# Ledger of designs, part 66: designed miniproteins, single chains, continued (3)

Each design is a single chain, and the fold is of that chain. pLDDT is the mean over its residues in the fold that is shown.

## One batch from the design tools (miniprotein)

Design m10278
Fold by ESMFold2-Fast:
Structure m10278 (fold): chain A 116 residues (1-116)
Amino acid sequence: SLEEKLKELEAEYKRLDAGEVTADQYFELGRKYLELAKEAYKNKDYPLALRAYQMAIDAFEKALELGHPNPAEVYELIAEAYELMAKVFKDAGDEVNAKYFEELARKYREQAEKLR
């Protein structure tokens, strides 16, 4: 199930936090969360999608903190996650939160462009 996959990825994140890890390991974990979140969104499991998008962002921010060699790509993926979170809130009729996350996506995308 998607819930079991989410728990597996959460356990992986905790293992990375407890050990010596590379930026690439957090980056790949972030991509796995992002794909899980997109699948949850397609299934209209909005709570799971939002949680998985947030965990993707957390993992990508850890990759940046550890000095990922392509920060522009990481900022683009964070922007994508925020844009997709905004779509979840739009689908729920929450225009205020939708605009908030669209603004975050815009800021991260602008940061990515400055690094290209």
Scores: mean pLDDT 89

Design m10279
Fold by ESMFold2-Fast:
Structure m10279 (fold): chain A 79 residues (1-79)
Amino acid sequence: SMEELANLLQTELGLPRELAEKAAGALLGDPNTHLSAAELTTLLRAVRAYGADRFAARLRELGFEEQAEALRVLLEATS
């Protein structure tokens, strides 16, 4: 769920709650939710600081396999 993903982004990546909720919505494909360039940069920096592969494994463990792949694509696009 969006709440479960937002909780994960807040607790595991240390994102502010408002950004965690917005990022969860965007990653789940909510058409009304768009991350700004600054918000996306903050998310991807947090993922890299955690360890991109480690965080992808954590997402898959919790059933967010599509979201793990979406983050992988975003990380590659910003390399």
Scores: mean pLDDT 83

Design m10280
Fold by ESMFold2-Fast:
Structure m10280 (fold): chain A 93 residues (1-93)
Amino acid sequence: SEKEKRLEELLTEMAEIIMRDLGLPESQLESLKETLRLTLKSIVANSENLDIALAQVRIMFHPNADPRLSPESRARLQELALEAAELIWELLN
């Protein structure tokens, strides 16, 4: 589906940003994508409504959450994580 394709694109971009900033090898891409998918799915599945899910995602992917990443990377990751959470919510409901 279009939503599943977009979710894969978002997770790939998120993983690539983290890998670039942390200097992780390409072999970690798929496990990092799966970790991100499971983390976001857990937040969404355990939230009563979308607003609560998005609030939790904003906290987890806050620009100050990981100082190892650049400020630009952190801002982009939060943006991508919020879009991914909205798509996961639509796919589960």
Scores: mean pLDDT 87

Design m10281
Fold by ESMFold2-Fast:
Structure m10281 (fold): chain A 71 residues (1-71)
Amino acid sequence: MSEAARELLDALYRGDREAALRALERLTPQDIEEAREGLEVLSQVVPPEWRPVVEALLARDLEAARALLRA
């Protein structure tokens, strides 16, 4: 798994919006595939406010994920 993918998963788990946004700027769709299993687990444990972000990432919609994190 790439450093960007690991940073993203860690940031989402901690609820760190700034760290998640920084990771997303470096992240490719391929990095999301490598993180898919971790993202599926996170979708069940993150607060409801973060669930749309995880769903966007699972759909490979990086623009939607960034927009949700900025909201």
Scores: mean pLDDT 78

Design m10282
Fold by ESMFold2-Fast:
Structure m10282 (fold): chain A 68 residues (1-68)
Amino acid sequence: MEKEKELLEFYQRTLKEAEERIAAGEDPLEVLREMRLDVIWKAQELGLPELAEKLSAELDKRIEEVIK
């Protein structure tokens, strides 16, 4: 439970930073792909593959909307 909270807090912080970077004029696709990798690496370190899959799927949906 503590590790899941840590991953979710990491996700929320990185999402806010990604939104700020995109608002500042960075490429949304590059920013979201970087965030996806960071989330996967953090989840791997915490041993939470199922939560990593769910969070990655949410980011994949955001990336698909940017590509379209």
Scores: mean pLDDT 81

Design m10283
Fold by ESMFold2-Fast:
Structure m10283 (fold): chain A 57 residues (1-57)
Amino acid sequence: SDAELGKWLTKAAPLLAQIPDEETRQALIARHLARLRAGADPDALVAELAKEVAAAL
């Protein structure tokens, strides 16, 4: 839904900004958007993204 997408984008944006590689950033965005469209919870996806970014740094 648009509301869930907006919520994810707002919270994910500062995390995605920490990823210097454009290809990696785009791949993560595509993967998370696909899961969000499949009904995944945006808060859970943001938490997962935070762990992925922390592990990559």
Scores: mean pLDDT 81

Design m10284
Fold by ESMFold2-Fast:
Structure m10284 (fold): chain A 68 residues (1-68)
Amino acid sequence: MLKELAEGYRRAAEQSDDPEISKAYRDFADALLAGDVEAAKKYARRIGELEGLPEAAEQTIKRVEEAS
């Protein structure tokens, strides 16, 4: 469920010591809670870039698309 995914990313944002990654996690969670699929996909790609995990970001995007 998108709400549970959003809560997970909010938690990750609170635990992150990197303010840029923390901000990206919050923006992604907020987009998910707003039902803004296009913004959520944009922020998921940004998270992948910041973490160096583009494959994980693509999997997250797929989950957002399947739930929309």
Scores: mean pLDDT 79

Design m10285
Fold by ESMFold2-Fast:
Structure m10285 (fold): chain A 74 residues (1-74)
Amino acid sequence: MKENLEKARKAYEAGDFDTALKYADEAIKENPTLDVLNEAAVLYHRAYQAGNEKAKEKYLEYVDKIVELVRKKR
């Protein structure tokens, strides 16, 4: 459910990027919808811009999954 996305946002607001990314990954595992992938990609992109270089790889991975889902939906 959306609890993991809410926990991810709360952790991000507190500056705990590692916890935010962990909960974003859990949200994707439970519900890999376009909306969940979009929110996770945004969190990884923000973490990358804040200095977490490892977040870039996951950000690109989730963007690719979003593009694939959009193409398959049509």
Scores: mean pLDDT 77

Design m10286
Fold by ESMFold2-Fast:
Structure m10286 (fold): chain A 75 residues (1-75)
Amino acid sequence: SISEALRNFEEDPEATLAALAPYVRRILELYQAGKLEEAERLNQEFLAASLPPIEAAAKESKEKALELAYQLLSG
């Protein structure tokens, strides 16, 4: 799941970002295809799953937390 992938960010950031890339790409593909309802649903699921890992990263490094948040929110 997205939450499980993000939980490993502190241990292996590159592998975690690689695991998250298909989710971000899927959301963008749905927006481009005009499937706004599906895109919004996945986006909400993605954000809900990513909040706890972002909070955990913030405890380690503010920069890491900002990078993760930017990666998740940027299109």
Scores: mean pLDDT 64

Design m10287
Fold by ESMFold2-Fast:
Structure m10287 (fold): chain A 64 residues (1-64)
Amino acid sequence: TNEERGEQYLERAKEAAAEGDFETAAKYGAGSALYYLQGGNEERAKEAAEEARKAAIEAGAPPT
């Protein structure tokens, strides 16, 4: 399901962040948020989007 894909993408984001690859972590986190949103889970989508935002900041990219 879309929620299961969201969970898988979030796990990949965490793995990338653990390796110091925050750009990849931000991309997977954003993908997770999209899948959760498509699955109708707005709360998890917001959490995944926030994790993506934090990873982007760690990567040195501006959050906007």
Scores: mean pLDDT 79

Design m10288
Fold by ESMFold2-Fast:
Structure m10288 (fold): chain A 62 residues (1-62)
Amino acid sequence: SEADKLVEEAVELARKALETKDIDYSIQLSEVLQKAKEQFGQETVDRIVAAIREVEAELRRR
């Protein structure tokens, strides 16, 4: 679905932001979150936030 594609895009942007520390990826991620809220609502935003927290937890454990 389009919502699932947006979740995948957000996760990839979050991973790139955390690995490169480039502010441009963080800005793009915030835009994806806003788009998700406007087009699919809070449920899709919650899914993105949960997925990002998982990526952050994995990278923190290194």
Scores: mean pLDDT 81

Design m10289
Fold by ESMFold2-Fast:
Structure m10289 (fold): chain A 94 residues (1-94)
Amino acid sequence: SAEAAAARRAVEARARAAITQGYVSTGMGRYYFKKNKEKGKEYFDEGIAVLDEGRAFAREAGARYPEIREVAEAQAAKLDALKKEVQKTKEEME
């Protein structure tokens, strides 16, 4: 359907934006952690939140439009994997 095609494009676009923000937040977290630990933690937490929101969006879209479920689940898995990397990086900086 046109709605399912639009949902797929939205999932893919939001996943790309979340991945980009996850990397930016990780870099900013690393940069600030040595100068302002609280601000460094805030950047990591913002990255984790954006990745979680992107994952939730993908899962909701896949549940609503079964024809894009496999694509949505694949994007959710990529976002979850990056979230775990961001969480591990945050823990290693603590």
Scores: mean pLDDT 89

Design m10290
Fold by ESMFold2-Fast:
Structure m10290 (fold): chain A 76 residues (1-76)
Amino acid sequence: SELDQLERELARKETVKSVLLGAIDFYEHLIKNSPSADKVKLREDIERLREELREVQREIDRLNDKIHKLKSQQLS
């Protein structure tokens, strides 16, 4: 069903979000704990990952809105 497809897409986007959050945490750990790390490059990479996270969150929000609307329509 359309609902099942949207719920699967939501699950995939939630997985991507978890991966991005883990990558940000890892890069922040490297900035804190590695004296040889290129901290400028790592901060740029974190900012890029934060932009990707914002986009994924917008996609999750849109999917949640569609799922809630479809559930409301099917229960009517």
Scores: mean pLDDT 86

Design m10291
Fold by ESMFold2-Fast:
Structure m10291 (fold): chain A 89 residues (1-89)
Amino acid sequence: MEKKTVTLDVAAGSTKTATFDLPEGKYRVTVTNNGAATLTVKVESSKDSGEKTVAPGQTATLEIEGEGMLKITVTADAPSTVTVTVEKL
């Protein structure tokens, strides 16, 4: 699988969702917080889920098993630009 990247602009107190349709496998989800917000990131697949808090200017990584729809939900306490990368392991 190719590496997939999405940029999300999230308003204060708002939630943005990115979805990826993926073959069965293990995936690395990398979330980079390019703003001053504290982010709550929830990653959900058919087989697994995970949640991370990402501080301003920080990067977090989650490893998830899945097949089909991978859903990534980002909630921000202040406006931020967020880069989400999904990569097959």
Scores: mean pLDDT 81

Design m10292
Fold by ESMFold2-Fast:
Structure m10292 (fold): chain A 76 residues (1-76)
Amino acid sequence: MVTFDQAVQDLDQLTKNIEDQLRKQGANILSVSSSRDGNTYTSTIVYEKDGKKYEVVLTAKLEDGKIILSVSINIY
């Protein structure tokens, strides 16, 4: 059984893996941040590549006994 704390650890590891892959692909990492508010954990990577700015947001939320994972990519 996966706990929310395990999901937070897994999401942190995924965030580090994404950061490492972006760096290897020549992206400039501008910021990496994380926050936890009760049953919601959010990790954000902001990077620049080829003159474009990107924001990757990874969220883990505990809702009705389920862990919901979402990923969004915003382009600026």
Scores: mean pLDDT 82

Design m10293
Fold by ESMFold2-Fast:
Structure m10293 (fold): chain A 94 residues (1-94)
Amino acid sequence: MMLSPEQTRELAEIALQEIYRAWNEEKAPSEELVKAVENFLKYVLENADLSEEGKKKLTEIAEEIKKKIEEGIRLSKEDVEKYIAEVREIAESE
């Protein structure tokens, strides 16, 4: 199923909120969350109707989130709001 830029944005915002909840509030294992981020990114890259630049920017956001999780760093509300704004900007640029 091919995802529009807006559908990709909506799914990414939901994923970011779920990652925040699982990592910060539910204390999910870092390995499980890193795999979840990688699986979500793979799904989006294979199914999203985004430019190569848009896909690259989403990959950069996912890698930053993975690095914080791998380093045991909790995501702040400000971090999540920043990533949501970046995802929105990517979708609006398509």
Scores: mean pLDDT 83

Design m10294
Fold by ESMFold2-Fast:
Structure m10294 (fold): chain A 57 residues (1-57)
Amino acid sequence: VPLLSPEDARRLAESLRQAGVTEPVGTEHPETRGGPSDADIAAMEARAVALAKAQAA
């Protein structure tokens, strides 16, 4: 994985650290898990469409 820069690595570490504080919220919400495989595929397609729209803008 390309490191890009040490500052980017530190920022990522800080983001993970901050996310850790709110991590219990995600674990408390089982809706983060429960989608069938087909739903995962649909979500991936939606993400691809969003990325394409962003590139078009």
Scores: mean pLDDT 57

Design m10295
Fold by ESMFold2-Fast:
Structure m10295 (fold): chain A 65 residues (1-65)
Amino acid sequence: LNEILEKAVEAALAALRAGKSEEEALAAAREAIREYAKKNGVKLSDRTIETMAVLAVAEAKRRLA
């Protein structure tokens, strides 16, 4: 799994474990992706960030089952 995607999964998992909504987990994943990209000088489109965030929330939900 891509390192940036794993960071997004960690953020989504933390939100879901804290009892936050799926929308809040998605927002947390987007933020983690943006922060990682900024720190590593990677340019990502909004579409790529959204796609990765959706995948991260799905993976987080799978790990909680």
Scores: mean pLDDT 83

Design m10296
Fold by ESMFold2-Fast:
Structure m10296 (fold): chain A 64 residues (1-64)
Amino acid sequence: LEEVLEKLRKIANEAAKKVLGREATEEDIPELEEIALTSKDPEVRRLAALALSSLELVKKLEEE
């Protein structure tokens, strides 16, 4: 479980740095969702969706 969480966080952070210019947290999920749905750049939308989905998976795998 820990290994999967670490990999997902790395994926989320790499994608988030390209979209937000910083690492993403759970508080950024709504912003990433908005960017994934509304951004004019298809690449930015894809990266935002990747960061979003990775953070959502981390959240689901944690007991929260």
Scores: mean pLDDT 77

Design m10297
Fold by ESMFold2-Fast:
Structure m10297 (fold): chain A 70 residues (1-70)
Amino acid sequence: MQAEINEIKLRMSEFSKRMMQLTDEDKKEKVNKTILEIARYISLAEETGDEAVLEKAKELIKEAEKELNS
């Protein structure tokens, strides 16, 4: 679990940097909101050890990637 959480944290840092380079304010706000949701689920996964919470964070990573590539 901790290795997976660390990978997600690295992806979040990458997404934040990519988000800062966006010129579309609506898209930037949408991506930022998804990144904040990922952060909440990761904090909860670290606190509880719940695999379902970690899976939700992984789904949100895919959503953020899709939003950034649109």
Scores: mean pLDDT 81

Design m10298
Fold by ESMFold2-Fast:
Structure m10298 (fold): chain A 77 residues (1-77)
Amino acid sequence: SMEEQLEEMRESLKKYFLSQGYSEVEAETAAKIAAEGAYELLTSKEDLSKEEINKKLEEILKEGIEEGKKKTKELEA
């Protein structure tokens, strides 16, 4: 199902971010945002080239990391 695919993406991305040295909160937040954004892009009805998809995925990953850092700062006060 769509929910199962999203969960699998989140788990894979969370493991990746943890392996890169991000905190649990940063990794979880980044993985959730990145997985949701990537899934929306890949299921889009837009006629996108592979190059455009790769660029958008890179932007989504970057945004997820930034939001993860922001979330960590908010929790630290």
Scores: mean pLDDT 77

Design m10299
Fold by ESMFold2-Fast:
Structure m10299 (fold): chain A 79 residues (1-79)
Amino acid sequence: SREEVLERLRELRERLEKALPLLPPELQPLAREALEQVEGTLAWLEAAPEDALSEEEYEQILKQLDALEEKLEELLSLS
């Protein structure tokens, strides 16, 4: 759902903001880019009507967010 996607984006934003100062300098640009993309998507979705995306499209976004969270956890594990 839209609400679920918005909640997941807000949680990911907070995780990225907290993780950024803990990352090695070489990984910080990647984390900043990810944060910028998350913030942009959040702003767009908050401004869009509730029916802007289909349920199938929200499910696809959730899968992409799951992949991004897994990648972030891998990057933190390497630190």
Scores: mean pLDDT 78

Design m10300
Fold by ESMFold2-Fast:
Structure m10300 (fold): chain A 131 residues (1-131)
Amino acid sequence: EKRKEAEEYLKKGKEAFEQGNYDEAISYYQKAVELSEGKEKAIAYLNLGRAYLKKGDFDKAIETYEEAAKLDPSLKPEALYNIGLAYFAKGDYEKSYEYFLEAYRLDPSNKKALGAALFARNLYLQKKEEE
């Protein structure tokens, strides 16, 4: 029954997230993480990271996405792309470029990751020239 309870918390978290209630979404996703294992836990971590990212808790988002990628390597391209978004939001364009580029290398169909990598690289180089 823990699996079914985890699925219900994941659903409640998604509903709260869609309503913009990120603190409530975080609470539900944390319970989904606690009650799940394997791929389901990795999906719960991925959703938890997205809620932290939307709230502006960039460091928690990064840590949470890293847990998702470790637990299910099939989620690694999406996790790395979202880690790139978190570093970009922090103004760390060098790291955002590296993460976006690796996300694209792992999933070449993600053309948004390539575009984001090139944009982050341009901002990184511009910042270096202005110093």
Scores: mean pLDDT 89

Design m10301
Fold by ESMFold2-Fast:
Structure m10301 (fold): chain A 92 residues (1-92)
Amino acid sequence: AARAELEEALERAFRRMEEALLSLGDPSLDLSGEEKLKRLEEVLRREREEFERLAERVLAEHPELEAYVEELRRRFEAHVAALRQLLADALS
């Protein structure tokens, strides 16, 4: 239930962030590497804010899930770091 909702939300966030990265890789885009990074960071920020809003609502009802939420937060930041590295590598 609550764990499944958090996991599904995390998977949806990952998918949206990956779709944004793929879109920024379009060679028809007349954007600098700095502009592409800025646009990716805006998407990553919005997805983090949405996930944190859900996590706060879940923790209000299920405080016992704090350790699990911290694990999901670590997974989120690891995925963000991987996407940043992929964009950096694509721009070199």
Scores: mean pLDDT 86

Design m10302
Fold by ESMFold2-Fast:
Structure m10302 (fold): chain A 100 residues (1-100)
Amino acid sequence: SPLTEELIEEEREDIARLEEALSASREQMRKILEENLEREKRALKRAEEAGDEESAKHYRGTIAALELALEQLETDEAAARTMVRVLIHEHREILEELEK
């Protein structure tokens, strides 16, 4: 469906941005993660306005993980990069489920 195709494209874009963050400097990684956080907050608002509780729940989880990664980036860059790899894996699993 068109909605499923849009969700697949959004997940692919999120994966690409997070992979870019992993190859970036600490400051560029911070910027990419902050931009991704704002995008996820907008997606959460859309899901809540549409009554899509399942999508809203997933976006809240991603937001919490991004906020944690940003916090860790200030004290433990290696832990922050590990968290970003976990987020990439989670997005890939969502993408695989959507493509079924």
Scores: mean pLDDT 83

Design m10303
Fold by ESMFold2-Fast:
Structure m10303 (fold): chain A 61 residues (1-61)
Amino acid sequence: MASNDEIAEAAARTVALYAAGASRAEIHAAINAWLDERGFSEEDKAFVLRVVDFALDRLDA
């Protein structure tokens, strides 16, 4: 399972990309690539991307 520090880093990166005007699809692609580079399992990637979606939904509100 992804660590709290890794989840926090993914969330911070999501917020930074959103503030820079990246689309949801671009943010998903960037976070997925970052997780792949760090060696995350498919299950851990799915979990982190779900957290990213929750963060983006909150920002879109």
Scores: mean pLDDT 79

Design m10304
Fold by ESMFold2-Fast:
Structure m10304 (fold): chain A 59 residues (1-59)
Amino acid sequence: SEALRYRRANLEEARDSGRRAIDKLRTSDSPDSREAIRRHEAGIRRLDAEIRRLREEIE
């Protein structure tokens, strides 16, 4: 399905954006930046799970 492939691409872009945000936050040593990193990591794990499910549906 084209719609499922488009959705997967959008989720992959969101995941990559989250990874870039973590990289920027890692330049800081504050507790707030560490908490933000943990939240982004949790978001990336959720995105990875959805991407995996969509890959199985596309195949």
Scores: mean pLDDT 83

Design m10305
Fold by ESMFold2-Fast:
Order: C-alpha cells, then sequence, then structure tokens
Structure m10305 (fold): chain A 74 residues (1-74)
C-alpha cells in the first residue's frame, strides 16, 4: 500500500504534519487498511498525547475495514 509506506516514513521521521495529512487522506478515501497499519497509527497518536484522536481514528478506520454485507439497493 502506497499510503502505508508514507505513514511509516512520517512516523520514522516524527513528521507530525505529514502524518496527520496522511491520516486525513486515509479517512477521506476509505482505502483498505491492514490491522497493523491501523494500530501503528493509533499508537503514534497516543504517543503524541492525542488519545481522543487515536480512539476516533481507530473507530473510523476499523469501521471501514469491517466485512461488508452486499449493498442493499436504495
Amino acid sequence: EELREEVDKAIENNDWGRFIRLVVRLLQEGLPLSDELIERVVAYLKNQGKEWLADLVREALRRREAPATPPAPA
């Protein structure tokens, strides 16, 4: 995943600005994410003292990764 590599680099370089922009992009685009990536994002946010944001992001990303039932026509 291209975004995973970007997230890893932002965390390794402690680039908070890049990291936040990547998280926002992940939330906006609804891209498939691994559990490892989600937990890595959450851990970094908690380490930055943003526990409320970590919980919110984890919930949003986990919800998108949940197995979907077939779409109901509306």
Scores: mean pLDDT 68

Design m10306
Fold by ESMFold2-Fast:
Structure m10306 (fold): chain A 68 residues (1-68)
Amino acid sequence: MSPEEQKVKGAADNILDSVEAYTKNGDLDEAQYLIDLLEKMLAEETDPVSKKILQETIDKAKKLLDKA
C-alpha cells in the first residue's frame, strides 16, 4: 500500500474501533455519526484501494450498529 493508503487504513481502523466502543456502550447516535463520517470520506476518495478499505470498514461498522 502507498503511504496515503496506509493513512486511510489507519484512520478507518481507528474509527471502526470507536464505533465498536460506542455500540457496546449503547451510544448509537455517536456510532452513526462515525459511520456517516466514513461514508463522507468514501464519497470524497478517488484512490480505488482506499475506496475498498473505506467500504469494507463501513460494512463492518454497519454490522456492529445493526447488532447493537
Scores: mean pLDDT 85

Design m10307
Fold by ESMFold2-Fast:
Structure m10307 (fold): chain A 90 residues (1-90)
Amino acid sequence: EEEIKKLLEEGVKKAFADDPRVLSVEIVGPVRKRTENGVEVYEALVSVTIKRGDETFEIPFIARLVEKDGKLIVEVLSPSGALVDKVEIK
């Protein structure tokens, strides 16, 4: 549970690593476990805080952790479910 939250945060931070506006990434809610096509997937709501001018904004995303070919992959989705990025983590 705690390790999964950290892996999800790492993946989302890596997805936004090249965006200097991003101040923080946090898991907002509980981690959910689900099965898709026989594969175990962990997902959670993530809050990404960005700075734009003199204001800060909190933007929600969905992060999913999946193991594929022995690699851990974090998928970042918009609130509407559109894929924003896919990041391999160690």
Scores: mean pLDDT 79

Design m10308
Fold by ESMFold2-Fast:
Structure m10308 (fold): chain A 77 residues (1-77)
Amino acid sequence: MDELEAKLGPEQVALSREIADRLLDSVFPNAKEIAEETGIKVSEAESLEMKIMLELMRKGEKVTDEIIKERVLEVLK
């Protein structure tokens, strides 16, 4: 059972999940494609995209959804 559902009620949890899904689709549009192509979980793809994005930003390199996807796929080789 979802602990958040017990705390907030099922309607609030459903709304929160919908908002989270919409935000994740906006931030990591390639996560589902990476998961499908590599066989990893969508949540794991999102974690790797975030890690790669932060690494590129730290190095002052160009960060785009396309570059993030390419780097994640290369790491999962």
Scores: mean pLDDT 69

Design m10309
Fold by ESMFold2-Fast:
Structure m10309 (fold): chain A 88 residues (1-88)
Amino acid sequence: MKPEDLSELEKLALRIRELVEAGDLDGAQDLAVEIARKLGETDAERADLEPERVRRLLLAVADLLLEMARRGISLEELVEEKLAEYAK
């Protein structure tokens, strides 16, 4: 990713956290879907899940995006790394 795109991902990750902490789970989901579509997930939509589960998933997504932005790695590389860690 370009350096400017990584900086924007960090801002978006922090924004998701802010929305979740404010109790705006719908706004946080909309932002997460927008980011997923920008990363090539063209069928990304709001999850029809329990609010507590949605909150936990949104925080996990924010952490994932923040790690991508700070380490300068792609979503594919991060997912492969996490899966390899669990396979050990």
Scores: mean pLDDT 71

Design m10310
Fold by ESMFold2-Fast:
Structure m10310 (fold): chain A 89 residues (1-89)
Amino acid sequence: SEEEVLERAARLLRSQGASEEEIALWVEAQRRILSRLSPADREVYLRMMEKVLDLLEAGRTPQASDFTEEEKAMLKKAGPIVQEVIAEL
């Protein structure tokens, strides 16, 4: 679920020394990004986040080869949305 993915990410950020303010800002940014994506695009985006979290929790660095062409296309599509959200925060 969206909430499970965001909570996993928050725990990872906290384990890496992020402040609670930094974590709250990051979570708010992700919620805004997700709210602007279509339902289908949200599913792809969340699947990508889960993949990144699984890799990072296993002590691995995500590589381009870990992602499908659909997931890479989603990153390109989400780029402008991410920039808009960052500008609003």
Scores: mean pLDDT 85

Design m10311
Fold by ESMFold2-Fast:
Structure m10311 (fold): chain A 64 residues (1-64)
Amino acid sequence: MEKKKEEELKKLAREILLALKEGTPTEEAQEIFRKGAELQKENSPELMEKAMKEAQEELGVLEP
């Protein structure tokens, strides 16, 4: 996989997860969600799922 895309998706996924966990329904959170949806359409679902899973692992959002 391309490291550049993987790193960008991982950073975005992390921001999405943090916004959800912190409960900050702001316009910034909406923009982050929109960018996530756009990247998912540009990239394969598998790549997006991997980025989300890795972000969840780093944040410990899922049960450890």
Scores: mean pLDDT 66

Design m10312
Fold by ESMFold2-Fast:
Structure m10312 (fold): chain A 85 residues (1-85)
Amino acid sequence: MPPLDEAKNPGQAGTIYNQAQKYIERYKENPDESDLPYLFAFREQIQRMVDKGLIPQSRADQLMQQIDDVTKNVPQTTLQQARQS
C-alpha cells in the first residue's frame, strides 16, 4: 500500500518514487481501474516532493509522463472519478 503521508526527506521521496514505478509496471502488465486512484495519488505526491525540493522537476515530469502514457486510453469521466477517490 502506498504511504499516504508526505515525504519528509530524500530517502522517503525515493521510496515513494519507487512505489509509483511499481504501480505503473503493475498497471502496464494487468490494467485494473482500481489502481488508477493510486497512480493519481502518486502523481500528486511527486509534485509535492518537487515543491519541497526533495526531487528535481525533470524527474517528476518523467514519472508523470509514464502515468499519462499508461492511462491515455482511459475515458476522462473515469479519470475524474479516480482523482476524487
Scores: mean pLDDT 73

Design m10313
Fold by ESMFold2-Fast:
Structure m10313 (fold): chain A 85 residues (1-85)
Amino acid sequence: SLEEQLRRLRDAVNDALYKIDEIVKDPELRKEAYQTLAELYRVAEEHPERFDELLSLLDKIINAKTEEEIKKIVEEMRAFIESVR
């Protein structure tokens, strides 16, 4: 259901935010990451068919171990958001 999908997305975004707060020390990268995660909600609403790809990108953040990995994943997320316009 849409409600279940939105709940899963919210949980994944919260886990990703926790990981960003734990690892990312650069305030500019943190700001960009937060803004990018906020835009994923819009993409999920406009493109529900891309939902599994959104979860996959969030899973990459959750499993990231370094600030450099998070930076690369955020860049990948930005490219994904642009691709659905």
Scores: mean pLDDT 84

